Designed miniproteins, single chains, continued (5). Designs and how they scored, part 85

Each design is a single chain, and the fold is of that chain. pLDDT is the mean over its residues in the fold that is shown.

## One batch from the design tools (miniprotein)

Design m18939
Fold by ESMFold2-Fast:
Structure m18939 (fold): chain A 83 residues (1-83)
Amino acid sequence: SEEKRREAIRKALKEEAKKNKEEIKKLEEEIEKDPERVKLIEKIMKKTGLSREEIVYAIMKLKESRPDATDEEIAEFILSLFE
């Protein structure tokens, strides 16, 4: 079930964000310097119900696995998981 998959992803992001709070804070500080990145995160928050910390964690992990991906591509990928 896609609904069960989305719920599992939300739970995993919440738990992992709590474990990686210091790394997330550092990336949040870098993102806050770029208004366009802030807008992308706000859009994801509104559409998915995820917290900023959960989204920043997802961005961090997706960038690690796909370093050539743009911020827009990462945002679209995250949105596709929760549509």
Scores: mean pLDDT 82

Design m18940
Fold by ESMFold2-Fast:
Structure m18940 (fold): chain A 74 residues (1-74)
Amino acid sequence: MLSEEKRKELLEKVHELLKEYYENPSITKEQLVERVRELAEELEASEEETENFVIAAMSDAQYLEKNPDEKIVL
C-alpha cells in the first residue's frame, strides 16, 4: 500500500501529466496511461492502486475532452 506521502506525490504528478496531456495534442491517451503506470511503479504502488490511478486519469482526460472548461477531478 502507498503511504499518504507517496499517494500525494503520485496524485500531484498525475495532475501534472493530465495538464500536459490537455495542453499538448501530440500526447496520446495510450502515452498518458503508460506514464501513469510508470509513476505508480516508481512509487511501489500495488497493482490495484496502479489500476485505480490509471482509471481515474483516463476518466479525467475523457471528462476534460467533453467539458474543457471544468476542473480536473481524480
Scores: mean pLDDT 70

Design m18941
Fold by ESMFold2-Fast:
Structure m18941 (fold): chain A 64 residues (1-64)
Amino acid sequence: SEAVEAFFKSMDVDGDGVITLEEAKKWFKEEKMNVDAEAFIKELDLNGDGVVSLEELKEYIASS
């Protein structure tokens, strides 16, 4: 969905197509969200590479 893509692009500041732990930490801090960025990445990182792709984020949201 457009909202998921907008969210992903707002965190992917380098435009490399993945969200790293450092990008997630920075984004949650700037948005003043009390979210554990390490837990966020680990929960969404389905292939164990330490980053989150747009596909992984969409799958997570679709699975509820």
Scores: mean pLDDT 74

Design m18942
Fold by ESMFold2-Fast:
Structure m18942 (fold): chain A 113 residues (1-113)
Amino acid sequence: SQLKVPSKEEQQQEAIDLLRGLAEILRKEGLKEAAEKVEEAAEYLANGLTPENRKKAAEKMEEAARIAEKEGDKKSADILRGIAAGLRQDHAYIDSHMSGVARLLGLQFARLA
């Protein structure tokens, strides 16, 4: 509802669904190894939004970004890095290094309660 903020559980599920959707897009683009890392990040978040799970998910997103960059997909790499920065709650990095969709997704993931 527009008049209610999503619950913590709803925000967690939305984040998981977004990562799973991103992994499917990466698979369709031929980035299978990057997709597998994004799916691993989603699994950490599915186990709870603890600082440890957020950190592990961020590490998997950063690994996915390195794979995408090596395969020449800079756009996907930037998006994956933005999400990783959000999972770390690194607002300074998002503000100074991220733009467009990467910034929007980074800020969305930084707001996970």
Scores: mean pLDDT 84

Design m18943
Fold by ESMFold2-Fast:
Structure m18943 (fold): chain A 82 residues (1-82)
Amino acid sequence: MMSQEELAFLLGLAQRLRDEELRRRAAANLPTHLSESQLLAALLGWDLPEDRAEEFLERLLAGEDFHALRQEAVAAARKASK
């Protein structure tokens, strides 16, 4: 399971790799209009809309347990998909 430090590192990495990922998406004719939170959520395998991804990211940075947030995020993604 990922720690808060690992998620913070991935957020920083996503910012650094944003240009590479957006360029890769553009080459594949994929949407390039993704927020930092949506990009991070996609890299983590969370199918969350932007507003929910931002909420979960801020809660993680505020000190909530990653495992508990991950379970809630998965439930939210399932609810949004159906």
Scores: mean pLDDT 61

Design m18944
Fold by ESMFold2-Fast:
Structure m18944 (fold): chain A 102 residues (1-102)
Amino acid sequence: GSGPTVKQIVESGDLFKEMLIAEEALRLAKSPDPDERIKAVEIATALADSKDERVRELAVEALVTAAKSPDPRVRQQALKGALSIKNPEAKEKVLKAIKEAE
């Protein structure tokens, strides 16, 4: 792909870009297309480790939304994403939502 990866943006600390991408991830997580929901999981997983609490909250909301998807592929990607989150609060919130969706 062209441009920086989501991980590179998070590592750079560009909070404005992180917020824009977090809002897009939440929109994608609500998409009727399961492939767009999987993309939202990949983006939101990286953003869940942001230094900004508001960015982390949007990322958690996107992952929670994906975890409640009727598509088992989307739910499995949300679980895999949650397990890779380094921020303990964000990880616990997503894993709790996954357990409640089962």
Scores: mean pLDDT 82

Design m18945
Fold by ESMFold2-Fast:
Structure m18945 (fold): chain A 78 residues (1-78)
Amino acid sequence: SAYLQISDEGLEEVLRSLGLEDLIEDYKKLPEEVQEEIKRLIYETHARLVRERPSEEEALRRVEELREEIRRIIEENT
């Protein structure tokens, strides 16, 4: 699949597809530099899941690891 340079609206769609929609409002409150770090992390994780097609259990584990990492970044910057 062609890699799309994704807008913030595209990021929200990716977050919803991963079940991380609860993080959208907190993400929007962060400084631009921090938003860029989180955005990169989300896309890298999503790209790996699409490419590797791991088991449902492994996919859920990776998404939970992503959630915890994003929460840590939010807490450090708020």
Scores: mean pLDDT 73

Design m18946
Fold by ESMFold2-Fast:
Structure m18946 (fold): chain A 75 residues (1-75)
Amino acid sequence: MDEERLKKAEEAQRKYLKELEELIATTPDPEKVEELRKELEDEREERKRLIELLEKSEKADERLKKILERLKKEL
């Protein structure tokens, strides 16, 4: 995986998780809150999959290890 793409994916996912949490907090409709909570859970599962993909990578540089540790802490 390209480092530049990984960094952009991590940043985009982090922003999306924050947006989902804010939407959950500000949404007055309980049905929509349930849908948003499911999306938040799905996004966290996708983050776990990204970690697994990186761990299976043939070339794990020290920089990639730092990204992996950060991803694991944010789960």
Scores: mean pLDDT 70

Design m18947
Fold by ESMFold2-Fast:
Structure m18947 (fold): chain A 104 residues (1-104)
Amino acid sequence: SQMDLDVMRQIMEVLSEGARQLLRAIQANASDAELQKIIDATVDRIVAIARENDLSPKYTLLVIELAIGLILSDLRARGVPEDVLARLEAYLQQLRARVGARLS
Protein backbone atom coordinates (compact mmCIF):
# COMPACT_ATOMS: atom_id res chain seq x y z
CA SER A 1 0.00 0.00 0.00
CA GLN A 2 1.04 3.66 -0.34
CA MET A 3 1.21 4.03 3.44
CA ASP A 4 3.47 0.95 3.79
CA LEU A 5 5.77 2.27 1.03
CA ASP A 6 5.97 5.74 2.64
CA VAL A 7 6.85 4.26 6.05
CA MET A 8 9.43 1.92 4.49
CA ARG A 9 10.94 4.96 2.72
CA GLN A 10 11.14 6.86 6.04
CA ILE A 11 12.97 3.98 7.76
CA MET A 12 15.33 3.58 4.79
CA GLU A 13 16.08 7.34 4.74
CA VAL A 14 16.82 7.38 8.49
CA LEU A 15 19.06 4.30 8.12
CA SER A 16 20.87 5.79 5.09
CA GLU A 17 21.59 9.00 7.04
CA GLY A 18 22.77 6.99 10.08
CA ALA A 19 24.96 4.79 7.86
CA ARG A 20 26.47 7.89 6.21
CA GLN A 21 27.29 9.39 9.64
CA LEU A 22 28.74 6.05 10.83
CA LEU A 23 30.86 5.72 7.67
CA ARG A 24 32.30 9.24 8.14
CA ALA A 25 32.97 8.58 11.84
CA ILE A 26 34.69 5.23 11.08
CA GLN A 27 36.87 6.85 8.40
CA ALA A 28 37.76 9.67 10.87
CA ASN A 29 38.71 7.07 13.56
CA ALA A 30 36.07 8.54 15.89
CA SER A 31 35.68 7.28 19.49
CA ASP A 32 33.36 4.39 20.34
CA ALA A 33 31.29 6.94 22.34
CA GLU A 34 30.74 9.01 19.16
CA LEU A 35 29.77 5.89 17.15
CA GLN A 36 27.34 4.80 19.90
CA LYS A 37 25.71 8.28 19.89
CA ILE A 38 25.02 7.93 16.14
CA ILE A 39 23.60 4.41 16.67
CA ASP A 40 21.40 5.51 19.61
CA ALA A 41 20.04 8.56 17.71
CA THR A 42 19.26 6.41 14.65
CA VAL A 43 17.61 3.69 16.81
CA ASP A 44 15.45 6.33 18.56
CA ARG A 45 14.23 7.70 15.19
CA ILE A 46 13.44 4.24 13.74
CA VAL A 47 11.65 3.12 16.93
CA ALA A 48 9.58 6.35 16.86
CA ILE A 49 8.58 5.73 13.20
CA ALA A 50 7.70 2.07 13.91
CA ARG A 51 5.58 2.96 16.99
CA GLU A 52 3.83 5.93 15.30
CA ASN A 53 2.81 3.66 12.39
CA ASP A 54 2.04 0.56 14.53
CA LEU A 55 4.57 -1.56 12.62
CA SER A 56 5.26 -5.13 13.76
CA PRO A 57 8.79 -5.69 15.13
CA LYS A 58 9.32 -8.44 12.53
CA TYR A 59 8.39 -6.15 9.62
CA THR A 60 10.55 -3.29 10.98
CA LEU A 61 13.58 -5.60 11.31
CA LEU A 62 13.05 -7.01 7.78
CA VAL A 63 13.02 -3.44 6.35
CA ILE A 64 16.24 -2.65 8.27
CA GLU A 65 17.94 -5.85 6.99
CA LEU A 66 16.95 -5.02 3.39
CA ALA A 67 18.23 -1.44 3.79
CA ILE A 68 21.56 -2.63 5.27
CA GLY A 69 22.09 -4.91 2.26
CA LEU A 70 21.29 -2.11 -0.20
CA ILE A 71 23.53 0.43 1.61
CA LEU A 72 26.52 -1.94 1.74
CA SER A 73 26.04 -2.95 -1.92
CA ASP A 74 25.95 0.72 -3.01
CA LEU A 75 29.04 1.66 -0.95
CA ARG A 76 30.97 -1.36 -2.28
CA ALA A 77 30.08 -0.28 -5.87
CA ARG A 78 31.44 3.20 -5.00
CA GLY A 79 34.80 1.69 -3.96
CA VAL A 80 34.60 1.85 -0.16
CA PRO A 81 37.26 -0.61 1.18
CA GLU A 82 36.10 -4.01 2.47
CA ASP A 83 37.61 -3.49 5.96
CA VAL A 84 35.60 -0.25 6.33
CA LEU A 85 32.45 -1.98 5.01
CA ALA A 86 32.93 -4.83 7.53
CA ARG A 87 33.13 -2.33 10.42
CA LEU A 88 30.09 -0.42 9.11
CA GLU A 89 28.11 -3.68 8.75
CA ALA A 90 28.94 -4.64 12.37
CA TYR A 91 27.61 -1.27 13.64
CA LEU A 92 24.50 -1.48 11.44
CA GLN A 93 23.77 -4.99 12.78
CA GLN A 94 24.22 -3.68 16.35
CA LEU A 95 21.71 -0.92 15.44
CA ARG A 96 19.26 -3.54 14.08
CA ALA A 97 19.58 -5.60 17.30
CA ARG A 98 18.88 -2.52 19.48
CA VAL A 99 15.76 -1.65 17.43
CA GLY A 100 14.56 -5.26 17.90
CA ALA A 101 15.17 -5.13 21.67
CA ARG A 102 13.23 -1.84 22.03
CA LEU A 103 10.25 -3.07 19.96
CA SER A 104 10.01 -6.46 21.77
Scores: mean pLDDT 90

Design m18948
Fold by ESMFold2-Fast:
Structure m18948 (fold): chain A 90 residues (1-90)
Amino acid sequence: TAQEKLKAEIRKLMAAIEAQIQKITQLKQESDKYSKEEQKKLIEEEKAKVEENLARIEELAKQLDPEDRELALKTAELLKEELEKTLEEA
């Protein structure tokens, strides 16, 4: 169904975001492999991808039933919090 297809696309975007956040964590742990400038650029690129994918989830969620939309938006908010925590990890 169209609803199942939307949910599948949102799940793929969520998985992509999780992988992108994990890559930011790896880039931070591998700081010795990159200059500080290169590391910052790579992290910024991954952050931009997360933000683009989150925006797409919000757009697709508008086409979902109210309860499913609320759940999708809440999950997107949790992913935003995870990104912020990952970026703030000193």
Scores: mean pLDDT 85

Design m18949
Fold by ESMFold2-Fast:
Structure m18949 (fold): chain A 94 residues (1-94)
Amino acid sequence: LEEELAELIKKRTELAEEAFEKAGKDPELLEELRKEGAKLTEELRKKFSELAKELGIGEDEEGFFELVERSEVLKEAFEEALEKAKELEKKKAE
């Protein structure tokens, strides 16, 4: 379950990077990537809810951060996603 959540976080990060590269170049492909991102978000929400119930933590944002702190695999995936998001923001500014 934790590894599945980490994989979903990684896939969302990769989609965000691809969407950035395609922004303004191919609106149809960008729309397709947005739909795929929405599906990944829903799947991530379902997996998080399942794991949160199993561990007895909240299914809210606070519970998500508690889960990340308890799982090294999730912490690594989340930190990598944040680092990539910061990198993309810097590229947008340049």
Scores: mean pLDDT 73

Design m18950
Fold by ESMFold2-Fast:
Structure m18950 (fold): chain A 74 residues (1-74)
Amino acid sequence: MSSAERAVEDIRAAAERAAALGETLGEELKRISEELQRVADELAAAVAAGDTTRVRELTARGFELAQEFQRLAA
């Protein structure tokens, strides 16, 4: 449970950073930011519901997007 809550926080933080950078670095980061925000919202709902399987799937998807964001921002 605590690791899943941390994943929500990390993915949400990545979405906020991507949104801020999208203002200067363009459409690709803006697109990733929007997708990260959606995944973070879905993951937060799954964590609140205690749905471990859904948490696992959404966490993996969110981290893939966060890694892509890191690659584009570096």
Scores: mean pLDDT 77

Design m18951
Fold by ESMFold2-Fast:
Structure m18951 (fold): chain A 76 residues (1-76)
Amino acid sequence: MTVYLLDVLTTKEAAEAVKEAVAPYAVSVRVIDDGDEALVQALFESEEAARKAAEAAAKVPGVKSVTIHPLELPAP
């Protein structure tokens, strides 16, 4: 089963806006504070949802990078 992980590196000030932008598409979302920056991580069940979320995140001022990682998980 393939899931998609989105990693958004952003300023601390933009982290909440990024979280709000990706939440409607994501199965789960979390924010990790890292000094002067924040990492927003979200999981998606489809490539289309991940792409739409990445596009929404990229429009937020303060976003530094957006990366999508496909993850293949074994089904029981």
Scores: mean pLDDT 81

Design m18952
Fold by ESMFold2-Fast:
Structure m18952 (fold): chain A 64 residues (1-64)
Amino acid sequence: SMAEKQKQLSEYIRKMGEYIKQKDFKKAEEVLKEAKEKLPEYASFLEGFYKYMVKESKKPPPVP
């Protein structure tokens, strides 16, 4: 169902984010690969979101 696919998408995004926070980009890329295999219709979205998360992880913390 669409709801199941959206739940899976959210779980993959969460896992990628966790590994990126840990600077474990190899595991993050493995999660992206699995997500694209399981949800090929979201492949472009997943790639874009992964790139966004990696870019954000390299930014300095917000100025207080």
Scores: mean pLDDT 80

Design m18953
Fold by ESMFold2-Fast:
Structure m18953 (fold): chain A 100 residues (1-100)
Amino acid sequence: SLAEAKELAEKGKKAREQGDYDKAVEYFKKAIELSKDDKEELARNLANLGNALSEQGDYDKAIEYYKQAVELASTLSGMDGDVLLSLMRMQLAVAKRAKE
């Protein structure tokens, strides 16, 4: 469910704050599976997974998930979609630069 996806995303964010990036990755992957029918939540969770992977230094995987998040967010309309797209594009650029 979408509510369960959001709850898992919150657990993932908490794990990241604690430096437990392996748990964060697991929570965000589960959140992605549960949010596949909600474009906004799916885009957020793809970006969150990218952030956790970037924090682990796995820039190749982070870039892949950020690209998916950007593509998905670009199909969203309204202010929330524009904000998500802007933030995800920024994270993608940072990860690409860190890799090179």
Scores: mean pLDDT 83

Design m18954
Fold by ESMFold2-Fast:
Structure m18954 (fold): chain A 97 residues (1-97)
Amino acid sequence: SKEEKLVEEVKKLLSDPLYQKYARVMANILLENPVGFQIPLLALYRQGKEDEVIKLLALVVSQLTDEEYQELLDRAIGPEFVELLEKAREIVEKAKK
């Protein structure tokens, strides 16, 4: 399935220490300026790049504590971004199994 492919791609990226380091940097940037970085991600989503956005957000979410993840949900600028974060979280939890 499309979800299984995303899980495998995220798992492969997270197995690389260099991509883990980049994911941590992206997570820090999103936590420091959550509104500013949501706008370009929503623009990509609206251009039909949902899978690419979910993959990128999955890398970010993989680096977050549950409290930091909740903070991003609380600071989401709309329901579309909440849905993208929730989908990214599901991909991460499946990739960790």
Scores: mean pLDDT 83

Design m18955
Fold by ESMFold2-Fast:
Structure m18955 (fold): chain A 66 residues (1-66)
Amino acid sequence: SRQEILDKLMKELVDQMVQAGVPREEAERLAQALRNTAVARDLSPEQVQALVDDVLASERDRALEE
């Protein structure tokens, strides 16, 4: 279901952000904001996955600068 896919994507985003050095509270806030946007904009699971991928790519770029 859409709900199950969103839950899995948000959990994965939080876990990967925390592993990249983002505080869990901040990662959870970002995931919640993304989830709220996905619901409000009626985004497809594919569109949500693309946003998750973009956030994680941005975090990888930042890690290289540290």
Scores: mean pLDDT 76

Design m18956
Fold by ESMFold2-Fast:
Structure m18956 (fold): chain A 90 residues (1-90)
Amino acid sequence: SIEEEYDKLKEKAKKVKTIEELKEFMKELIEWVEKAVKENVPDEKIIERVKELFDIIQEQIEKFKKEERIEAAKLAQETKLEINKLLDKA
């Protein structure tokens, strides 16, 4: 189910420690949003879930090396823009 896949993403988000793990997580997050949109999950629910995951990821990024935080923040922002585009298509 969409909620079971979300729970797995939430647990994965808590374990992100590197830029490479962050890239993989962001890819899986985009795929989850695409699936949720296709299955007609309400936008409000998708936005709420995405916000919760980004809050967790922001806490993880703060633990990254200072030089890696800029790349991580840029990746997070680019992912937010992609998610907004996916929601606009619905």
Scores: mean pLDDT 85

Design m18957
Fold by ESMFold2-Fast:
Structure m18957 (fold): chain A 67 residues (1-67)
Amino acid sequence: SAEEREKIRLEIAKQTAIGIGTHYLGEAKEAEVLEYNDTTLVAEVLTDKGKFIITYNFVTGEVTIEE
């Protein structure tokens, strides 16, 4: 169903945010997806260094990180 596909997309988005947080900031502990659409993910990630807002562009692969 469309609802199941949306749930899978959200799970992938959350895992992607955790992966980005781990790669750039250290070990990511959790992530909360704030916004996502067909081109962009915005998530708050909790790491050992604090909380960060990560913006990821699915089309270009560009990552922006803000404290």
Scores: mean pLDDT 82

Design m18958
Fold by ESMFold2-Fast:
Structure m18958 (fold): chain A 74 residues (1-74)
Amino acid sequence: MEEMIEALKKELKDIEEIEKQPLEELIERVREINEERGIERSDEQLEAIVYAALGILKAAKDIIEKLLKEYEEK
């Protein structure tokens, strides 16, 4: 249980660090990764990917916070 709680806390912290990054930096990182893989995407597609990823991270954060409450408050 302790290992799971620590893992969830670390993941929550990592997600918060990503959420604090400027949108422009996140778009640039996704562009670099796609270029390294030989994938060409429009700026609009890169922006859409970043918004989708941020939406998933927000959902993951909500789930992690709920799990932490269940594991620590029991």
Scores: mean pLDDT 77

Design m18959
Fold by ESMFold2-Fast:
Structure m18959 (fold): chain A 81 residues (1-81)
Amino acid sequence: SRRERIRELVERQVELLHVLLTTAVENTLAKKYNLSEEERKERILERLSRILGREVSEEELREWERELRELSEEERRLLEE
């Protein structure tokens, strides 16, 4: 149904927003407290799993990081025009 499709799109946008904010927060904490890359990843996965109410895999995190990187590149390109 159209309502189900709209829900899926909203859920996807909310997930990406949570990934963006969680990554930014945990990157800041890792720099401030000199955390390892492994500890940073574990903290991101744990926080996202709590926020989304489901287990988040490393593969899923890598996919979201790729999407966010592509969006940042597109934004940079638009600003350089």
Scores: mean pLDDT 76

Design m18960
Fold by ESMFold2-Fast:
Structure m18960 (fold): chain A 56 residues (1-56)
Amino acid sequence: DQTSQLGRLGGLYAQKVPDNGNQMQGDLARAVSDGNTQRAQQLLDDSQRQYRLLLQ
C-alpha cells in the first residue's frame, strides 16, 4: 500500500543521508507528507546516487 511504501522510502533515505539540514531530506519529508510516492522514489534514487558518489 502507499503508506507502507512511503514509510519504507523514508527509512531508506534516513539510512543513506543522515543529514538533518539536507535540502533533499526536507523535500522527501514534504513528498511523504503529501503522499507523493513517485516524488519520494525520485528523491530516494537521487540520494542513492549521491551516496554512491561518496563511497566511490
Scores: mean pLDDT 63

Design m18961
Fold by ESMFold2-Fast:
Structure m18961 (fold): chain A 95 residues (1-95)
Amino acid sequence: RPALSLAEAKEILEEAIKLLKKAIEALKKGKKFEAEENLGIAAIKLALARRFAGENPLVQAAIDALEAAIAAIEAGDLEAAEAALAAARAVLAAL
């Protein structure tokens, strides 16, 4: 049961990382609407991943890193956003 839940959480969080990368690229190109859509979908993915946060503390750590990435993207701090995505990827590699 925990192994399946963690695999599902990892897939959802990896999808969120891809969406946030698309949001960063959209902002670099001045496509604010496309960035906002990708941010919204990523936030929904994080809400789904929260179901698994009680099963492994690394799930919550990955969610926290991705929330930091969302906040950085909203602030226009793309360097901080990329650093937060790197932190999330490192946590998921340990999961």
Scores: mean pLDDT 84

Design m18962
Fold by ESMFold2-Fast:
Structure m18962 (fold): chain A 89 residues (1-89)
Amino acid sequence: SSITPLDQLLLDLNEGKLPAELDAPMEVLLAFAEALMQVLHEDPEFAERLEKFARENPEALLALLKELLAQQVTDPEEIRRLLTEAIES
């Protein structure tokens, strides 16, 4: 079955399979993936907006995720806030 680019990215992150641009410690990667999945589960409207953004701006999304991982951001609410600000810009 076909899956969205965002779904594929989340599956890859959960399995420790990363684009080279998202290099981070495994512990941070797993915590980030879990936190992001929590946000998407708890806020379906945000999930739809992020999915659209991922399809239309995949390079911008990758750059944002790289920055969040570099700063070791793993708090669900902080991830939601920062991604919302980027989508609405």
Scores: mean pLDDT 74

Design m18963
Fold by ESMFold2-Fast:
Structure m18963 (fold): chain A 75 residues (1-75)
Amino acid sequence: LSTKIYEILKPTKSFQEALEKLKELGVPQSVLDAVEGMSTVREKLTEEDKRIIAQMVANGKVTPAAVESLTQSYK
């Protein structure tokens, strides 16, 4: 499941594009909120971010890795 979600996110270039794809998939609001939180502390969507998001979707909840990502900002 996470592999399929990662494949969907792989071509996205920004958090906005990723959020749009996740909304189309009917992902839980808690996961959407977590990804939006990541976008407020980061300017660019990285491959690691895509993996973290795919894992959150697969588990249906925010993961420890996602919480760590949410507290980090670009400086």
Scores: mean pLDDT 69

Design m18964
Fold by ESMFold2-Fast:
Structure m18964 (fold): chain A 74 residues (1-74)
Amino acid sequence: SLEEMKKKLEELLESNDDEALQRRIQALLKIIETIEQMDPNDPRKVSLLRELEEAMEQLLEEIAKRKQERELLG
């Protein structure tokens, strides 16, 4: 759900100090806010949801890669 995605992104913002990564997360949060405020019948909503899902997948892959490159907890 959008609420679950929003919560996940907010948690990622709190756990990451990289400004560029934080900006990417904030951009995704803004997209979620836009979708939430859209009319349910807006044809753009389906396209934006797909773009959001793809962008989230890429972000999570990047975060996972950074975690794998660290030998220490943190």
Scores: mean pLDDT 77

Design m18965
Fold by ESMFold2-Fast:
Structure m18965 (fold): chain A 69 residues (1-69)
Amino acid sequence: MEERERILREVAEKLRLVGDGTLGWLALRNIDEGREGGAKRELMKKYGAKTDEEARKAAEEAMRRAGMK
């Protein structure tokens, strides 16, 4: 039944967006605290950010897409 498959895809997509938003939130905290944190590294790696400014922008975009900002 396609309805069940659609629900599973929607849940998977929401979990992916929430996961990305959570990573963004944690990375933003690392940046604000002036720390070289794991979340900041993972975000920079995932989005190809090379500076704290680029990382902040990527974090804010991920959080916005997840509905957190």
Scores: mean pLDDT 74

Design m18966
Fold by ESMFold2-Fast:
Structure m18966 (fold): chain A 98 residues (1-98)
Amino acid sequence: KEIEELRKQAEDYFRAAQAAQAMKDRVEKHAEQTVEMLNKRGEELKAQGNTELAEKAYNSAKGMKEAARETVEYLDKVAQENLSKAQELKKKAEELEK
């Protein structure tokens, strides 16, 4: 019974790691799309001679990329921590079977 509880906890941590990884992937994809859109808008404004608005668009793209990087780093850490806990609990369950 104790071994089954440890295995269930390991599975829960593994699922939490997968959820964090999925969130990371969504944040990266959304940030990439938003940065591309802002950079394209900046190029359009620059072509129209509006250099000041183009600079603002490029700065917004840079800010979005930076914020997304911080979120991605946090989610990656959460995923790794949960994966490590899952592996530790699985190993403990295996040791108790002997």
Scores: mean pLDDT 87

Design m18967
Fold by ESMFold2-Fast:
Structure m18967 (fold): chain A 80 residues (1-80)
Amino acid sequence: GPAEVTIVLDVYDADGRLIARLERRTPLSEVGEAVQRMLEEAGEIARSQGYDVADVVVTESRFDEEEGRLDLRAEVVLAP
């Protein structure tokens, strides 16, 4: 497998509007920690745009081992 992974996170609201795209490159051993930090950053970006963010949830993931690329889709969950 790849020694390093490029992670791309696309963050959407419930209406399918793109809020942010985040990209990070990280050692394979640190992918889980990098994803967690990216979700936290995405929540902060969404809050800065006026969303009342309760959570940011990964809805779709695709790993391309040949390219060393992890594509993630996430949706902002709003506070009730």
Scores: mean pLDDT 89

Design m18968
Fold by ESMFold2-Fast:
Structure m18968 (fold): chain A 86 residues (1-86)
Amino acid sequence: MPPPTSLFDLVKKIIEAEKNGDEETVQQYRQQAIQLLQQRAGLSEEQAQELVDKMVEASKEPIEKGDDDTARENIARALQEHLDRL
């Protein structure tokens, strides 16, 4: 299976898997998102874990409403806020 193209795709898949009670799929996509942030943004594992959890939390309501654009904005904001603290 090819990896998801973006952080948004990974976060959306995590939220969908959580709704379905698929804990293995949640863990799989969460790990992929953490790895992506470590490789592309140079974050530590701890920083990447914190950021993924924040992105998921911020995106749950927009994704549930079908507002993918707001979810993307919330993910981008969480990333920028985290980087501004470094």
Scores: mean pLDDT 78

Design m18969
Fold by ESMFold2-Fast:
Structure m18969 (fold): chain A 100 residues (1-100)
Amino acid sequence: MTAKLEGVATKVSHHYYEFEGKLTYEDGTVVPLKGYFIKLSETVYAFHAVDAEGVVYTGRLTKVSETKYEITGSDSKGGKITGTAVKEGDKLKIEGTVEY
């Protein structure tokens, strides 16, 4: 099963973003999730998010350009996360997938 990940992270400090998003499953089910990104280095953020059903999502954002990051991670159900984050001022626009 595949879920589409969409969301926005908003910059709170130089080291911290707050994230709000949603997962849309192939059956049309929409599950909201919230989390954060923490800066680990100039090119890497760690992310942590929890959905409305208690599933935990963890991974990394890795800088690929001044405005773009690649997302990789996993969830507590064994799902594989891939995606991108695009920087727009103090916001990161998130698009990705979770594959089971």
Scores: mean pLDDT 86

Design m18970
Fold by ESMFold2-Fast:
Structure m18970 (fold): chain A 76 residues (1-76)
Amino acid sequence: SRFDQGVQRVQQGIDRMRQLSQSSSPSQQSFTDRFIDVVQDRLRRAGTMPQDEAVDTVDNTYGMVQSRITQMQQEI
């Protein structure tokens, strides 16, 4: 359940990044697409880990996503 909740939070962050990237330059959109690919790869790998490592990986990935969203919104 904790793992599933973490994955849901990351997916919501990915959706937010996609929304924000629609107004960005082509080079920024390309960067965001690559960043999303890295995030999705991390989620896939987390699914193959022991439960404790999986939760930690998802939490760390969520932190990366939130930092990127903050950067895309410029300043908070």
Scores: mean pLDDT 82

Design m18971
Fold by ESMFold2-Fast:
Structure m18971 (fold): chain A 94 residues (1-94)
Amino acid sequence: SAMEQMEKQKNRNVAIVEKYARKLAEATTEEEMQEVINDAAAYLLSLGIPEEKVNQIRDAVLAAPAKDRAQVLKDLSVPLIEELVRETGAYVEG
């Protein structure tokens, strides 16, 4: 069903963000953290999230204490992914 396909796509996209968050939590240097953050940002852009929103997420993650960056990435990215999947799955003709 269309709903099951949307749930699978959402779960897949969220799982990829969670994978970046795990890499970010495992990063030991600022350079490694920035590489992971840039990769996560590129992924979010590839999903069709506007560059302005992706830049806001990146800036918020970079402004967070190193130990909190993985959680901030998830907290800001997951709702936008869920919104994007709902919007693209709605097929609203207007």
Scores: mean pLDDT 82

Design m18972
Fold by ESMFold2-Fast:
Structure m18972 (fold): chain A 80 residues (1-80)
Amino acid sequence: DLEEKRAAIEAAREAIRALREDPSAKGRAVQALSQVGAVMPELTREAAQTAKRIRESSPDEAAAAGEAFARKAEEALRAA
């Protein structure tokens, strides 16, 4: 459902935004990316790769990687 995909992407964007303000937000961002991958199978590998980068990177690098993924997810939703 398009609504479910949109909701997952919005939740991911919010969790990713929190990465810059809250260093403890990495776990929430990783979970949100997993939700996007579950609802959009075409992005599952990229969600997993981005989650790994978030875990292993500084807050700024993690936020940048997450933002790039969210942008791609929104583009994929629009293409659907």
Scores: mean pLDDT 82

